Designed miniproteins, single chains, continued (3). Designs and how they scored, part 33

Each design is a single chain, and the fold is of that chain. pLDDT is the mean over its residues in the fold that is shown.

## One batch from the design tools (miniprotein)

Design m9126
Fold by ESMFold2-Fast:
Structure m9126 (fold): chain A 117 residues (1-117)
Amino acid sequence: KIPEDLEELIEKAGKSLEEAIKEGKTVPSEEARALLTELARLLNIIGPDEELDYEAFKKLAKSLGFEPRSEETFDADALALAKSIVDFIKEGGDISDLPEYVAKTAPKILEEILKKA
């Protein structure tokens, strides 16, 4: 169900996300951005040669039940979304169930990120 490339990105992003949140960072790592980009491609939000810009990110986030706060908080919103996705998949969650989990957890992660900033 999960492509091998996506599994590798989840592992790499997970490590960088734990460190970033622990250190109070508000910007996602390259691995976290790559994870969101590949997920957007998997969900047909962007094409295989397209990059994840803010408009594509909004479509991705909304498709997963998460309302991004603003363009000014793009990095924090992206970090929160990536962390929520990684946590769910590492717990054995399926991509088809992501929207319910993300809707419940990503806003809480975002508030934690913003509180540390």
Scores: mean pLDDT 78

Design m9127
Fold by ESMFold2-Fast:
Structure m9127 (fold): chain A 74 residues (1-74)
Amino acid sequence: TPSVAEVFEALVSEATPEEFAAATAQVPQEILDEYDAAEAAYQKDPSPENAAALGRAAARLLRAVYEIFRAARA
C-alpha cells in the first residue's frame, strides 16, 4: 500500500488538473461523506481523537483519488 506522502507526490507531479478533477468526481460518495464528517467533527472539537479520525479519512480519500487516477491511465 503506498504511503500518503507517496500518493500526494504522485498526484501533484503526474496528474493534470483535469485528471485530478475527473478522479475526484469518481470517488465514492461514502468516502467523501466520511471525510466531510471527520473534518466537521475536528472543527467543532479539535481533540487528538478527532485529529486522528480526520487524518485517516483524508488518507482514505487521497488513496481513492490516486487509485482512480491510475486506473484511468491503465
Scores: mean pLDDT 80

Design m9128
Fold by ESMFold2-Fast:
Structure m9128 (fold): chain A 100 residues (1-100)
Amino acid sequence: SKQEVLDRVVDALVSAAKEISKHLDEESREFLEKEIGRIYNRMLIFLNSDDEFSDIVKYALKQWEETAKKLKEEHPDKSSLIEKLLSQFKDTMEQLVNDY
């Protein structure tokens, strides 16, 4: 179902955010939490739309890539970790697309 897809996307986003948050200052953690909340609220709209589940996945990936770019600009010393988490998120999204 679209709900199961959303739940898996949200779990992947929250897991990635939680991991990088261990290495960020308080201001950057607040920024990340706000961005994840914004992405989640937008994805909830897709549950009641005629959009395909792949559009939800593409949206989540694009938003996470944009968030990762901002975090890398603010924390260039964490760039490798951020790239690793982005890659793991992308792999999770690709698997989700293949499961449906």
Scores: mean pLDDT 78

Design m9129
Fold by ESMFold2-Fast:
Parts: sequence; C-alpha cells; structure tokens
Structure m9129 (fold): chain A 92 residues (1-92)
Amino acid sequence: PDYPRTPLEELIAAAKANREEVIAKLRAAVDEAEARLDELRAELAAASEAELERAIAHLETLAEIAEALGDHETAERLRRLAELVREVLAER
C-alpha cells in the first residue's frame, strides 16, 4: 500500500475496465505466436538463460491477466507457450 503497484497489478486493474479489448489483444498475440512456433523456438534456442527466464515470467503474467478476465482458454494457451520456453531452458 505504501509503494506503487507493480506494472502487472496496474495492468490487471486496467484490463478489468477494458475486458473485451484486452482479451481480443491477448488472443491475437497467442494466435500470432502459435502461427510462428518454429521461428519462436529458433529464437528461444539462441536466447540466454536469463532471457528465457524473463520470457517465462512474462507469459505467466499474461496468463494471470487472461485468467483474471475470465478467459481460461487464452490463459491455458499462454501457459502452454511458457512450457515451451521451460522445455528450451531445460535443454541447457
């Protein structure tokens, strides 16, 4: 309460006010990522461990936003992308 909220906490609050638009954008982003899985996997294979850990955290954050907005399907798809990143990290 005595310090600014994290960007995630601010995003969740703002997303609830614009639920339909935020869900549409998250779905579009997941659709694009899934369409580019081979390219994404190649980029992840070239990334550092720290970059992979940041990508996992970012995808989990987006999944929490989708879940908070009631879009469980998009949240699951985002977590599936996070698992892909974890698989690449485990191969290091």
Scores: mean pLDDT 77

Design m9130
Fold by ESMFold2-Fast:
Structure m9130 (fold): chain A 122 residues (1-122)
Amino acid sequence: MSAKEKAQALLKAASTPPAEPLDAKRLLLEGKYEEAIQVAQAELKKDPENREAIATLGVAYYLAKLEIEGVDLSKTTDPRMPHVDMYLTLAGGGEDAAEILPEKVARELYEEGKAYIEEVAK
């Protein structure tokens, strides 16, 4: 799949309601960014103030962007990556991770990741 096709699939997932109630954080941890975006976007549509949905959506878009760019996560110098790593660690343990990822950082990751994916999808 080309980078453009991958970006188009992610944007389509964001606009498509999930077929069943899935855990967006679980999907994110499994590297299923398209499905994670789909579920988190549906949750955010139901409750725009859902901090768990905002955090998951931001991280999913950011990680999807890095994957499309071919960035080696071990070599990234992004100062937000420690927050992303901590969020994923706590989410993997079943903990409420929204408190660890500040809302401002989550929204920045979402806006940057989405803008990149929209550009690649053209």
Scores: mean pLDDT 76

Design m9131
Fold by ESMFold2-Fast:
Structure m9131 (fold): chain A 65 residues (1-65)
Amino acid sequence: SLAERAAAGGRAAARAGGGDRVGEKASTIMHTSLLTTGSAEAAARAAARAGSPEGAKAVLDQGLQ
């Protein structure tokens, strides 16, 4: 499902984020975004961006808004 892919993407972002702290925040923000917006598609898109340092920042920025 999209929710499962979003969760997997968040965990992958945690590893790919170049450090546990950045990846953990990106994963947490993505999961929080999924819960608050109810949109697995938005969360999955954010997780895809989080595959890089710039992507992780984008996930954090979107999740905090």
Scores: mean pLDDT 56

Design m9132
Fold by ESMFold2-Fast:
Structure m9132 (fold): chain A 107 residues (1-107)
Amino acid sequence: STTVSGGGTVAEGGTLTLTATSSAPLVGVVWRRRLPSGGEVLVGASGGAGGGPAAGRATVTVDSAAGTATLTISGVTRADTGDYYALTSDGEAGTVGNPVPVTVVPA
């Protein structure tokens, strides 16, 4: 199983950190965000930079020994608001983690 933790309320200009924890081996991760208005965007993936409004600000790291993957978004803006979730891979199959709400508020 995959569990996503972090999120909640983040002040504009701050740093958002989300962690996906897997009970299976963790080889890769894809982070996605559901918009409050509907729709969905790719935020970041293992081996690549983040896309969409967070392009250039999103960093994805994988610690396969710990079974964790971390998404960090620096200098958050109101456009980063939404429900975040992770798809983790063990190299053969993917597992979808729980969505975590993130709200960016003015500083």
Scores: mean pLDDT 77

Design m9133
Fold by ESMFold2-Fast:
Structure m9133 (fold): chain A 92 residues (1-92)
Amino acid sequence: MPSIEELFEKIEKEIEELIKELKEIAKQYPQYKDRIDKLIENARELVEYARELLEENPEDELKQAKALTVMTVALSELQFELKVLKKEIEKQ
């Protein structure tokens, strides 16, 4: 089974790839820039919170599980909002 650290790094990598895609959309559609910047800021704040929770509680399995849950929420929110943005662009 992958370690908690390996799972965290995998989710963080997926979040950073979604952030890259959002930044490319903001370049092509400047009208969405402020909305995209806020989404990226919120996602990074959740990642920072999850990292601090994991680093401050390396032997607390419940807090490690909470950190992974926070990361999964951040990933899911970015995936959903990216899908919504793509649908709005297609309607133009």
Scores: mean pLDDT 85

Design m9134
Fold by ESMFold2-Fast:
Structure m9134 (fold): chain A 96 residues (1-96)
Amino acid sequence: EKYTKEILKALQEGNIDKAIEIAEKMLKEGVKPDVETIVAFVLTLLAEPSNYEKVKEILIKLLEVSPSSVIEEAKKELEEREFPTDILDELIEELK
């Protein structure tokens, strides 16, 4: 999808601010995030502690509008890559 491709490119280039802006635009237009978008932001959050506050806020917003199936698939992909999934559960708790 157009937004997913743009977000992934921005994150790959290290432009976290740009990726967040694209994600916020996606949410404003009513477009729901896919598995690839959720996984990419989780990996970005885990990569460097200084990213935590910035990425946490957008990731919470993305999870709020995500179908449960997308969240479950994102957890499976993270587990297959041997990354922790606890962060997703913690962020979902902050939504409620």
Scores: mean pLDDT 79

Design m9135
Fold by ESMFold2-Fast:
Formats: C-alpha cells, structure tokens, sequence
Structure m9135 (fold): chain A 93 residues (1-93)
C-alpha cells in the first residue's frame, strides 16, 4: 500500500512539474512564478512521502503551513483546503 501510494505520488509530481514547464514555455507563467510553484510542488511531494511513511498529522500539518508561509503564491483558501484534505485522509485511514 505505501509503495503504491509513493509511485502514484511520484507520477503526480512529475505531471505537475511538466505542466509548470509548459506554462512557462507558453509565457503564461514568468520565471519567478515558476520557481515558487516548483518549490511548492516539491514540498507537497515531501508531505506525501511523510504521509505514506505514516508520519503523524501534526508533523505533516506543520510542514504544510511552513511551506505556505514561504510561498506567497499560496492563498489562504488553498492552504485551508490542503489542511482539510490532509485531515480527511487521516480520518479515513
């Protein structure tokens, strides 16, 4: 189960990076926005790995909140949605 979740997470991570590259090449995203979005995706990947390893909710929530503070492109709504999804995942698992 954990291995399958990690493989899916890696696939989603690669697709997200590819999508950002395409936006940059199309001129829909500038280089600064690309760097910030890439950093956010990388941190979300770390969070997903921690979840797959069974890290406690409090630890993962802290990582998410710290990532949001360092990335001004993350809105309050996006942060709360991520926290909600995280809590839901723990409640269902």
Amino acid sequence: MAKEKLEKLEEEYKKALEYLEELLKKGEMDEEEYKKAKEEIERLYKIGKALAEGAPLEEVEEIVREAAKKNPNITEEQLERTIEALRRWYAER
Scores: mean pLDDT 72

Design m9136
Fold by ESMFold2-Fast:
Structure m9136 (fold): chain A 56 residues (1-56)
Amino acid sequence: GAAAAQQAEQQGRQHLATASPEKQALLRDIADKLRLIGDRIQEGIATGDMSLASSK
């Protein structure tokens, strides 16, 4: 079952909570950048041309 995958994710979250504040800040910065990329992709899909948004 998916229980092992859920346990690994929960352990990862706990590691983030117990990690140094500097490491937590770095991981949040990475997550924020990934969200920004996701937003750009969603915008491109909505306009029907992903490459145009990047080249403009």
Scores: mean pLDDT 67

Design m9137
Fold by ESMFold2-Fast:
Structure m9137 (fold): chain A 88 residues (1-88)
Amino acid sequence: SAAAAREQKRRELQVALELAEEAEKSGDYPTALAYLHLAKHLARELGDEQMAARLEERIAEIEAKLSEDPAQTARAQELLARVERELG
């Protein structure tokens, strides 16, 4: 049912947010960025534009931290390309 599919997307969103927080806490900004992009897409599919906007702000903050480390920036670009392939 549509309700069951929506509930599954809400669980996937929660897991993506938790994994993003764990990655950020460990200083793994490329992994955190990848999960935040997944969370943003799931929030938009659920029609939660307020959450999508907050996630966009968090993404910008993580990208600013990545700009200080070229190796982490390269890793983030690789992971984001994989995320886009999976979602597109």
Scores: mean pLDDT 86

Design m9138
Fold by ESMFold2-Fast:
Structure m9138 (fold): chain A 89 residues (1-89)
Amino acid sequence: MAEELKKRAEELEKQIEELKKRIKELQAKYPDDKRLILLEFRLFAAQQDVDLARKLIEQGKLEEAKKQLEIAEKVIEDIKKELDEIEAK
């Protein structure tokens, strides 16, 4: 269980870094798109949820860690979909 949660956190961290790069590239292409600023804030919140989940795993609070990872996964998926819509301009 703990190993699976750690693997999920690592995968989410990789996705967050990829999304940060996508947001930066889109901000250069569409500097007036305020959605990109909001997505950057939401991505920062998702990163905080993953960081909290890692801390909870270290404390043995696996159910709380799982909930934080589920929240982060949902936010990341929503950000990815909105970025796909912006790129489709």
Scores: mean pLDDT 84

Design m9139
Fold by ESMFold2-Fast:
Formats: C-alpha cells, sequence, structure tokens
Structure m9139 (fold): chain A 74 residues (1-74)
C-alpha cells in the first residue's frame, strides 16, 4: 500500500539521520498496519535520539501523513 511504502521510506530516512533503528523499523510496521498515531510516536522517538529531524525525514514524514490520510487513517 502507499502507506506501507511511505512508512518504509520514512524509516530509511530516520536511520540515515542517525535515529534509533528499532523505532525507525516500528514506523514501517505501524504504517503498514494503518496506525498513524503509533507510527508518529515511533518517528518522534527515533528522531529524539538523533538530536533532531533532517529535511529528508521531514519530507518523508509529510508523504507518510498524506498516504495515511488517503488510506483513511487519522
Amino acid sequence: SAAAEAGAALAAALIAAGGDPADAQRVATYSKNGDGQAADAAAVRAISRAGGATPEAVAAGKLLGQALRDAGAK
């Protein structure tokens, strides 16, 4: 699904930014399951350990947000 693809892209961007790999992988899992709240919480945890969001992670997050809305997620 578009949300699963966008979640995987955000997970990759978070790992590239130096985020926590376990929380980044949870973003992909929760996005695949349509759980936008859990995906957002996991992304925040991943970024906090990296010391902040990169422009690439911000862009990927916007794409995930749109894909989740299109899929009927909050």
Scores: mean pLDDT 76

Design m9140
Fold by ESMFold2-Fast:
Structure m9140 (fold): chain A 60 residues (1-60)
Amino acid sequence: SPEEIQRRIDQLQQAVDTHVNGLLQQARAETDPDRKELLLGQAKELREWASKRIEQLRAE
């Protein structure tokens, strides 16, 4: 149902936002430039993955 799909999207968005915020917090505290870049890259990849997954869920 559309309502079940929207609930799944909302849950995914909340989980992704929480994890991305954690990665960004770690990146802000990180003093090693290479490790900071990796953390920022992980946050970006997670957001991109989530965007694609949300589009797939909307198509169901």
Scores: mean pLDDT 88

Design m9141
Fold by ESMFold2-Fast:
Structure m9141 (fold): chain A 71 residues (1-71)
Amino acid sequence: EEEDRRLARELFEKVERGEITLSQAIHELVDAGAREELLRAFGILLAQRSGTTVTDAAGNETPLTLTPPEL
């Protein structure tokens, strides 16, 4: 759990620096075996910045009806 959060934070920083895309960061999290709840939290952060819907690495569109995460 904590290891997944650290990976997510590092990937998010790379996205902010423009080294990778947010979609690529989500794929990296899935490949690393990150929990689905963490992926959804990451997707909510994307939606808060870019739009109202999020798409996970599997291509599933998640409706933004979840409570805001603390990531």
Scores: mean pLDDT 61

Design m9142
Fold by ESMFold2-Fast:
Structure m9142 (fold): chain A 61 residues (1-61)
Amino acid sequence: SILDAFAAFLESQIADMTEEQLEAALATIRAMLGLVLPEEEAERMYAELRAWARRLRAQHA
């Protein structure tokens, strides 16, 4: 599916990022979420996305 392809693409990008690049990307995503979601929902999604990204990078180490 498109979601599976997108997830695979994101996993590849996140695995190849430096820690600084990942934090910058997450900050950008947080800002973008704030444009389309209420702040409380944006913070919750950001926290879940951040936890997912950290877990994924740990598994690729």
Scores: mean pLDDT 77

Design m9143
Fold by ESMFold2-Fast:
Structure m9143 (fold): chain A 84 residues (1-84)
Amino acid sequence: DPDFERAYKVLKEALKKANIKLFKKAIESDSYTPEFGFFVTLTNALLDEGKSWEEIFKEYFGITDPEKIEYIKKALVEAGALAP
C-alpha cells in the first residue's frame, strides 16, 4: 500500500529521532512491519476510548516531544491509517 509506505517512511524518521528501541527492527526495515501495524492498531483503539494523541504517544510509546507527536499524527492521518 503506497500510502502506508509513505506514512511508514515519515514515522520511521520520527521514531529514529525519538530513539524508541521497541521499533528498532521497523526503523531499520524498508517495508511495513508488524511493529508499525501494532502502533497503528493500538493508537486507533486508544483514540476510540477517548485518549488524546499526546497522552497515547507519551504513555504508550515514550514520545514526549510535541513536534514529533504532531509530525507522526499528521503523517498517519494523511495516509488514512488513523482517524483525524
Scores: mean pLDDT 58

Design m9144
Fold by ESMFold2-Fast:
Structure m9144 (fold): chain A 80 residues (1-80)
Amino acid sequence: MLKVEQIDDNTVRITNPLELQPITLDVSNIDSVFVDKKTGLLSVRLKNTLSRIVVDISGDSDEEGDEAKKKLDDLVKKNG
């Protein structure tokens, strides 16, 4: 299952069981988060860049994708 964990006040980890490596992000660098249910992708846009971090969530439920987005949005709001 897709998992979003706050490691500390400034760091979040995204774990997808289909991937061998978790993604670790600085919350202060997150601009916005999108879930595309048609493609099964979670996209994190970083501040001051056109680059996005893309996580394949096609193996996860729509509810798990929505909860992951909510956790990331809440962390961005708290630190922005």
Scores: mean pLDDT 74

Design m9145
Fold by ESMFold2-Fast:
Structure m9145 (fold): chain A 100 residues (1-100)
Amino acid sequence: SLADQFEHEKILAGIALKEAAELFESLGDYETAEKLRELLRQVMDETDPQRLLAIVEEAIELLKEYLKEKELSEEDRKNLETIIRGLQRVKERIQELIAA
């Protein structure tokens, strides 16, 4: 069902945001980690696909900014790029759900 697909995309977005928060916690950047955990809370509480799309788009832009601004090892940079690609796929699938 569309509802099951929506819940699946919320779970995937939540996993990506949790992984990003844990990455920044491992770097000692607790301020950045808390911002990502706040986005995770917003994703988990969201019931509207259009609003979920907006939150996912905000998360993608924030993480892209962190790739530019934060001093990251090559491994951490690649991990963050993988998380961003995961969120981009979630975004595309939510757009398909809205169009259905």
Scores: mean pLDDT 88

Design m9146
Fold by ESMFold2-Fast:
Structure m9146 (fold): chain A 91 residues (1-91)
Amino acid sequence: AEELRKLVEEAIKAAEEKKYGLAMSYGVNAAWLAMERGLKEAGVYFLEVSGTDDFDASKSLRMSSMVAKELGDDDLAKRALELADKIDKEK
């Protein structure tokens, strides 16, 4: 649980610093670890977006939000989702 929260926090920090490639890496790692631990919603989302040309830091943050929500950390989930929405508006 703590390892997943750290990956989500690191994804958010990287995105806040405009290090989008690093934010994507942390978010993907969080989704894979979540799938191994049976967190189905993040895993389903990852499978849906991993085969598309549209995978980016925003989608990675949305996966991170799903992981945080399933861990019961609603504040962390909200932070990731709000940052993803902000990035989408800057496109």
Scores: mean pLDDT 75

Design m9147
Fold by ESMFold2-Fast:
Structure m9147 (fold): chain A 92 residues (1-92)
Amino acid sequence: SKMEEDRKAMVRLLERTAETAARIGADEAAEAARRAAELAEKAEPTLELVQRVVALALMAVGAEVSVELGLDAEKDKEDLTAAARALVEELE
């Protein structure tokens, strides 16, 4: 069903977000994103939740680009960690 497909897509995106966070050394963000993926497996994939997951994934990509370009990414990693933790709290 579309709901199952949307849920699986959210979980996969959160898992990819965790992998990206881990690659750039944002370990706390990676742990929070993995926890969000676990919680998302039982969550209803509402448009609002999907949008929040997409926003988190885009933040992780932005942080990785900053790291690859040799820019100071510490604030990007901090913002990513805060956003991932906020998503975990909302899903609990």
Scores: mean pLDDT 89

Design m9148
Fold by ESMFold2-Fast:
Structure m9148 (fold): chain A 83 residues (1-83)
Amino acid sequence: KAAERAAALAEALAASGALDARAEAEGREVTVRAVLPRLPGVTAEDAAEGARRAAEAAGFEVRSVEAEEGPDSIAVTVRAVLK
């Protein structure tokens, strides 16, 4: 179920306009990596908050969220576990 939910989260991020979205699951632990387009008015903090909320909505307890602004994209890494 963790792998299924992680895949659904990556798919949701891709559907929301992510340039790339990948999910890895090991037991209950998941890592989701997404590359989001750098849209006007969207900060790394906004991207991290959005990813955290999406993971929580998918039934995960978020352990960490990291977001880094690049010139053309924002890279987001979510580490989470099934509740």
Scores: mean pLDDT 77

Design m9149
Fold by ESMFold2-Fast:
Structure m9149 (fold): chain A 84 residues (1-84)
Amino acid sequence: SKDIAVVTGTGEKALKEAEEAIRAGKKLIAVVDRDPEDAERAARRIREIAKELGKNPEILPVVADASDPEQLAAALAFIKEKAA
């Protein structure tokens, strides 16, 4: 959706996608990762990038295996609910 970005993983590509979403004016950026510590660390880094860019999106860490279609579907439903 136009106000939400979903980024899977916590590597350099994921951080670049999050930065692009921040620049595009997304209101909520969700970071989906299987590991809760990695998701939270990436969320903190994305919040730092947002501050550097003078933007204030909501950053939401979500614990799910994006390679599992049932877990991904549940994560996407949760993210949409949080964005409403």
Scores: mean pLDDT 85

Design m9150
Fold by ESMFold2-Fast:
Structure m9150 (fold): chain A 88 residues (1-88)
Amino acid sequence: MEAVSYAQKALDAARNGDIEKAKEYIKKARELLPQASGTERLAVEALIKAAEAMINALKEGKEDQIVDTARQAALRAGGTTAEDFLAA
């Protein structure tokens, strides 16, 4: 599940303020997206959208929006793991 792994790394990099790393991982996740299964593809797309929203929030200095963006992405991708992902 390389696409999901890169999408999750992109989200984590965005959370840490590393915009360049986040963009690199988003690119890799998108390159692998056509090879993902239907369910995995939806998860990857949700995580990419969350990472992009976090990058935009960081550019505006709105770090408070990062947690809500991560929660929304995790809920759409994994459902039950959303709270655990944010708590880790």
Scores: mean pLDDT 69

Design m9151
Fold by ESMFold2-Fast:
Structure m9151 (fold): chain A 72 residues (1-72)
Amino acid sequence: MARETAETAAEVLRRAGLDDEADKLLAEVQELIDQGKEEEAFELANDRLGELMARDPRVAEVGREVNLERDG
């Protein structure tokens, strides 16, 4: 689940125009997965997306759109 969560978060960030943040998130999550820290990887992806959604209205809007596409 950690990789899937990170891919979803990265998609949100890329759609919002934050390609560098998306690449950094994917790299950090992959490093944690490689260390066997899958729960920490999952938390990192969720926490970072949440922080960016709180700071940037574009990230928040794209995040809502992606959730709607996946939930209904």
Scores: mean pLDDT 78

Design m9152
Fold by ESMFold2-Fast:
Structure m9152 (fold): chain A 85 residues (1-85)
Amino acid sequence: MKEEIDREAELALDLILAYLAYQSDEPFTKREAERLKRSAVRAIEEGDEELLDMIYKALKKALQSPDPEVRKIAEEALKLIEEYR
């Protein structure tokens, strides 16, 4: 039960953070891109389509980053989502 509650809380936090990243006018950092990639893996494992859709939008925005490392991480995460679908 504690493990199940922690998992639901983690997915809820992932959704909030993906939404905030998508709404932000600030450039994506490498840390934010890496976090979105980890959130995508969790969303795929849980079959959470709502979270995946939000992460997908945030990652598409991250592809516009001037930082090539951010773009690379976003591209890798988008590939994971595309392979799942």
Scores: mean pLDDT 78

Design m9153
Fold by ESMFold2-Fast:
Structure m9153 (fold): chain A 83 residues (1-83)
Amino acid sequence: DEEEAKKLVEKALELGEKALEEAKRLAKEGRLKEALLLLELAIGLLLIVLGVLETTGLITEEQREELLKKIEELERLREEIEK
């Protein structure tokens, strides 16, 4: 179902963005371990969503690129905090 797949991508991107902003706040407050755990959970969730949609063939090229870009943003912040 293309409509359900679209909603799943939109919700995953929304949650990824919220996790990114919250992790930035936690890191600013010195709560580095909590920030890292939140980023790891968000990355894992987005990878699961990507994998499910890839396996079912329901993902568009644009949607795949959007999910990969958000995963990359989360990974970059994780790398910065781990320094």
Scores: mean pLDDT 86

Design m9154
Fold by ESMFold2-Fast:
Structure m9154 (fold): chain A 73 residues (1-73)
Amino acid sequence: EIKELLNNGTMENILKALEKLGVDKYVIDLVKKHIDIINDDTPVKDEEVEKLIEEGDKVSKEIQEKIEEYEKK
């Protein structure tokens, strides 16, 4: 089920999969924010880009850890 949601490629399904994995809401909100920015390809100031990269790294690490926990089961 979680793997199906992750593979199904919609933002809604990805967010639902993260909730089921037990990822914190703030991380889910950051994922949504980053997806929206990437999809819109909006011009962002250099300072904001640095912050987004830092947030993205933290989000990726937390998601990866949750996926690894799920796969370990």
Scores: mean pLDDT 65

Design m9155
Fold by ESMFold2-Fast:
Structure m9155 (fold): chain A 61 residues (1-61)
Amino acid sequence: MPSREEALAFTREYIAANADRPRNERYQAIADALAAQGVSEEEIKAVLVEAMEEEDRRRAA
């Protein structure tokens, strides 16, 4: 079971490695992977929100 820090690191790496994939497919795959590892829905939601905010900031640049 990954820590929140590990879950966030995994999420960031997955987004970077799959930047050419549709956004909803990336986030769904991340959510499914974290859920399979026993991460709670609340932590998954928090990690995905943080990652989405980071991606939006990159798009604005």
Scores: mean pLDDT 77

Design m9156
Fold by ESMFold2-Fast:
Structure m9156 (fold): chain A 74 residues (1-74)
Amino acid sequence: MTPAELTREYTEKAIAAIRAGDMELAIDYAGKAGVLAREHGEAQSVLAKMMQKESPEVRAQLGRAMLEGLARAE
């Protein structure tokens, strides 16, 4: 799988977790997508396009989950 494909899969799983109210799972997957986007320009492009398609509320939740996931990955 390419970094772009993995980022799409992790972002889809993070959004599904947000909709299910599972914030720990959302943080885990969003953090993984964030790491890939930080390291790979193609992954960052996929993440940006997916976030742009979401509502402002879901985008904000996904952004917060990603920041928390990245902080835990240190």
Scores: mean pLDDT 85

Design m9157
Fold by ESMFold2-Fast:
Parts: structure tokens; C-alpha cells; sequence
Structure m9157 (fold): chain A 94 residues (1-94)
């Protein structure tokens, strides 16, 4: 799937920019959960899980825009920077 390829490319870019492998794997698991149930109830979830959900949804959305040819290089850089800041927040909660 072209979408799966773009998701993996984005995860690789985040790892190359210093996101820990453990966080990358947790994002992968969250992406799988969202694909199975996009309306998943997270009202009682810890902040760490809410941040992982936000990153997973951001990666899926960014990958979809790349597949559609609707993402500029500047927009992609801004998306990656936002995801890096969220990953740093997850790391600080540990």
C-alpha cells in the first residue's frame, strides 16, 4: 500500500531526527489501534497515550496528503517538527 509506505517513510524520518525506537514502536501500535477503531474512547487515557494518539493521527494524515500530492516540502518539514515536539513531551513524561 502506498499509504503504508509513506507512513514507514515518516517514521524513519522521525527516528533519523532522534526519536527513540521505543517511541516509534508505540506510535506503530497506536496506528494499528486507530485503523481498527478510529473513534476509540480515550477520555480516561493518561496524557502519554493522548500524545501517542495525536502523533499517530498526525502521521496518518500527513501520509495521506503525501499520497494525494498535496504536501509541500515546507509543510512536510513543519509536520515533522510538530511530531518531534510531541515525541519530546512523551519522553519527558517517562
Amino acid sequence: SELEEKIEELLKKLEERGVKKEIIEEIREMIKKIEENPDMDLSDAPLEILLLDSMARGIIGTAKLIVLGKMSEEQLENALETLLKLAEKVEKLR
Scores: mean pLDDT 88

Design m9158
Fold by ESMFold2-Fast:
Structure m9158 (fold): chain A 69 residues (1-69)
Amino acid sequence: AYTFASAEAKAAFEALLALLEKAGLPRSTVPLFFGFEFPYEKDGKRWVVRLLTSSPTHITGYEIVREAP
């Protein structure tokens, strides 16, 4: 089971899961995409972010890489 340092960390993780589900990929594949850049929509803006982890099962947050075009 995954653990999260904050509700914001959980929200970013769930956004990645939703993208994988839309792509037809199983939720079990999520660890293969840790460190990958993905689109994340927040507060009416589009960002490109990556998840930050302290272990394979603990998500601490995300970092903003750039604003999405």
Scores: mean pLDDT 82

Design m9159
Fold by ESMFold2-Fast:
Structure m9159 (fold): chain A 87 residues (1-87)
Amino acid sequence: EKALEELKKKVKELVDLIYNRASPEEIKQKIDEIIDLAIKNNISVRDLRKVLWEVVEEYLKETGNEFLANQIKILGDLIVSEVAKRR
């Protein structure tokens, strides 16, 4: 439960970085933090997808920004793929 809350916080931080047009290096660092957190806490691919989707849905509901929501979804799919590959 605490690990999923930390994961959701990190995903929200990633969304904020993308929204504020942070450097590619900062975005990559946050993605690496999310991947490491998921692996260390043995978070299932299913739970990871659920958290990523909840953040995208919340963002879309609050902002109506479909373009950025789709960009976050694409990055989320890449994060899931990388976690699955590293197990």
Scores: mean pLDDT 80

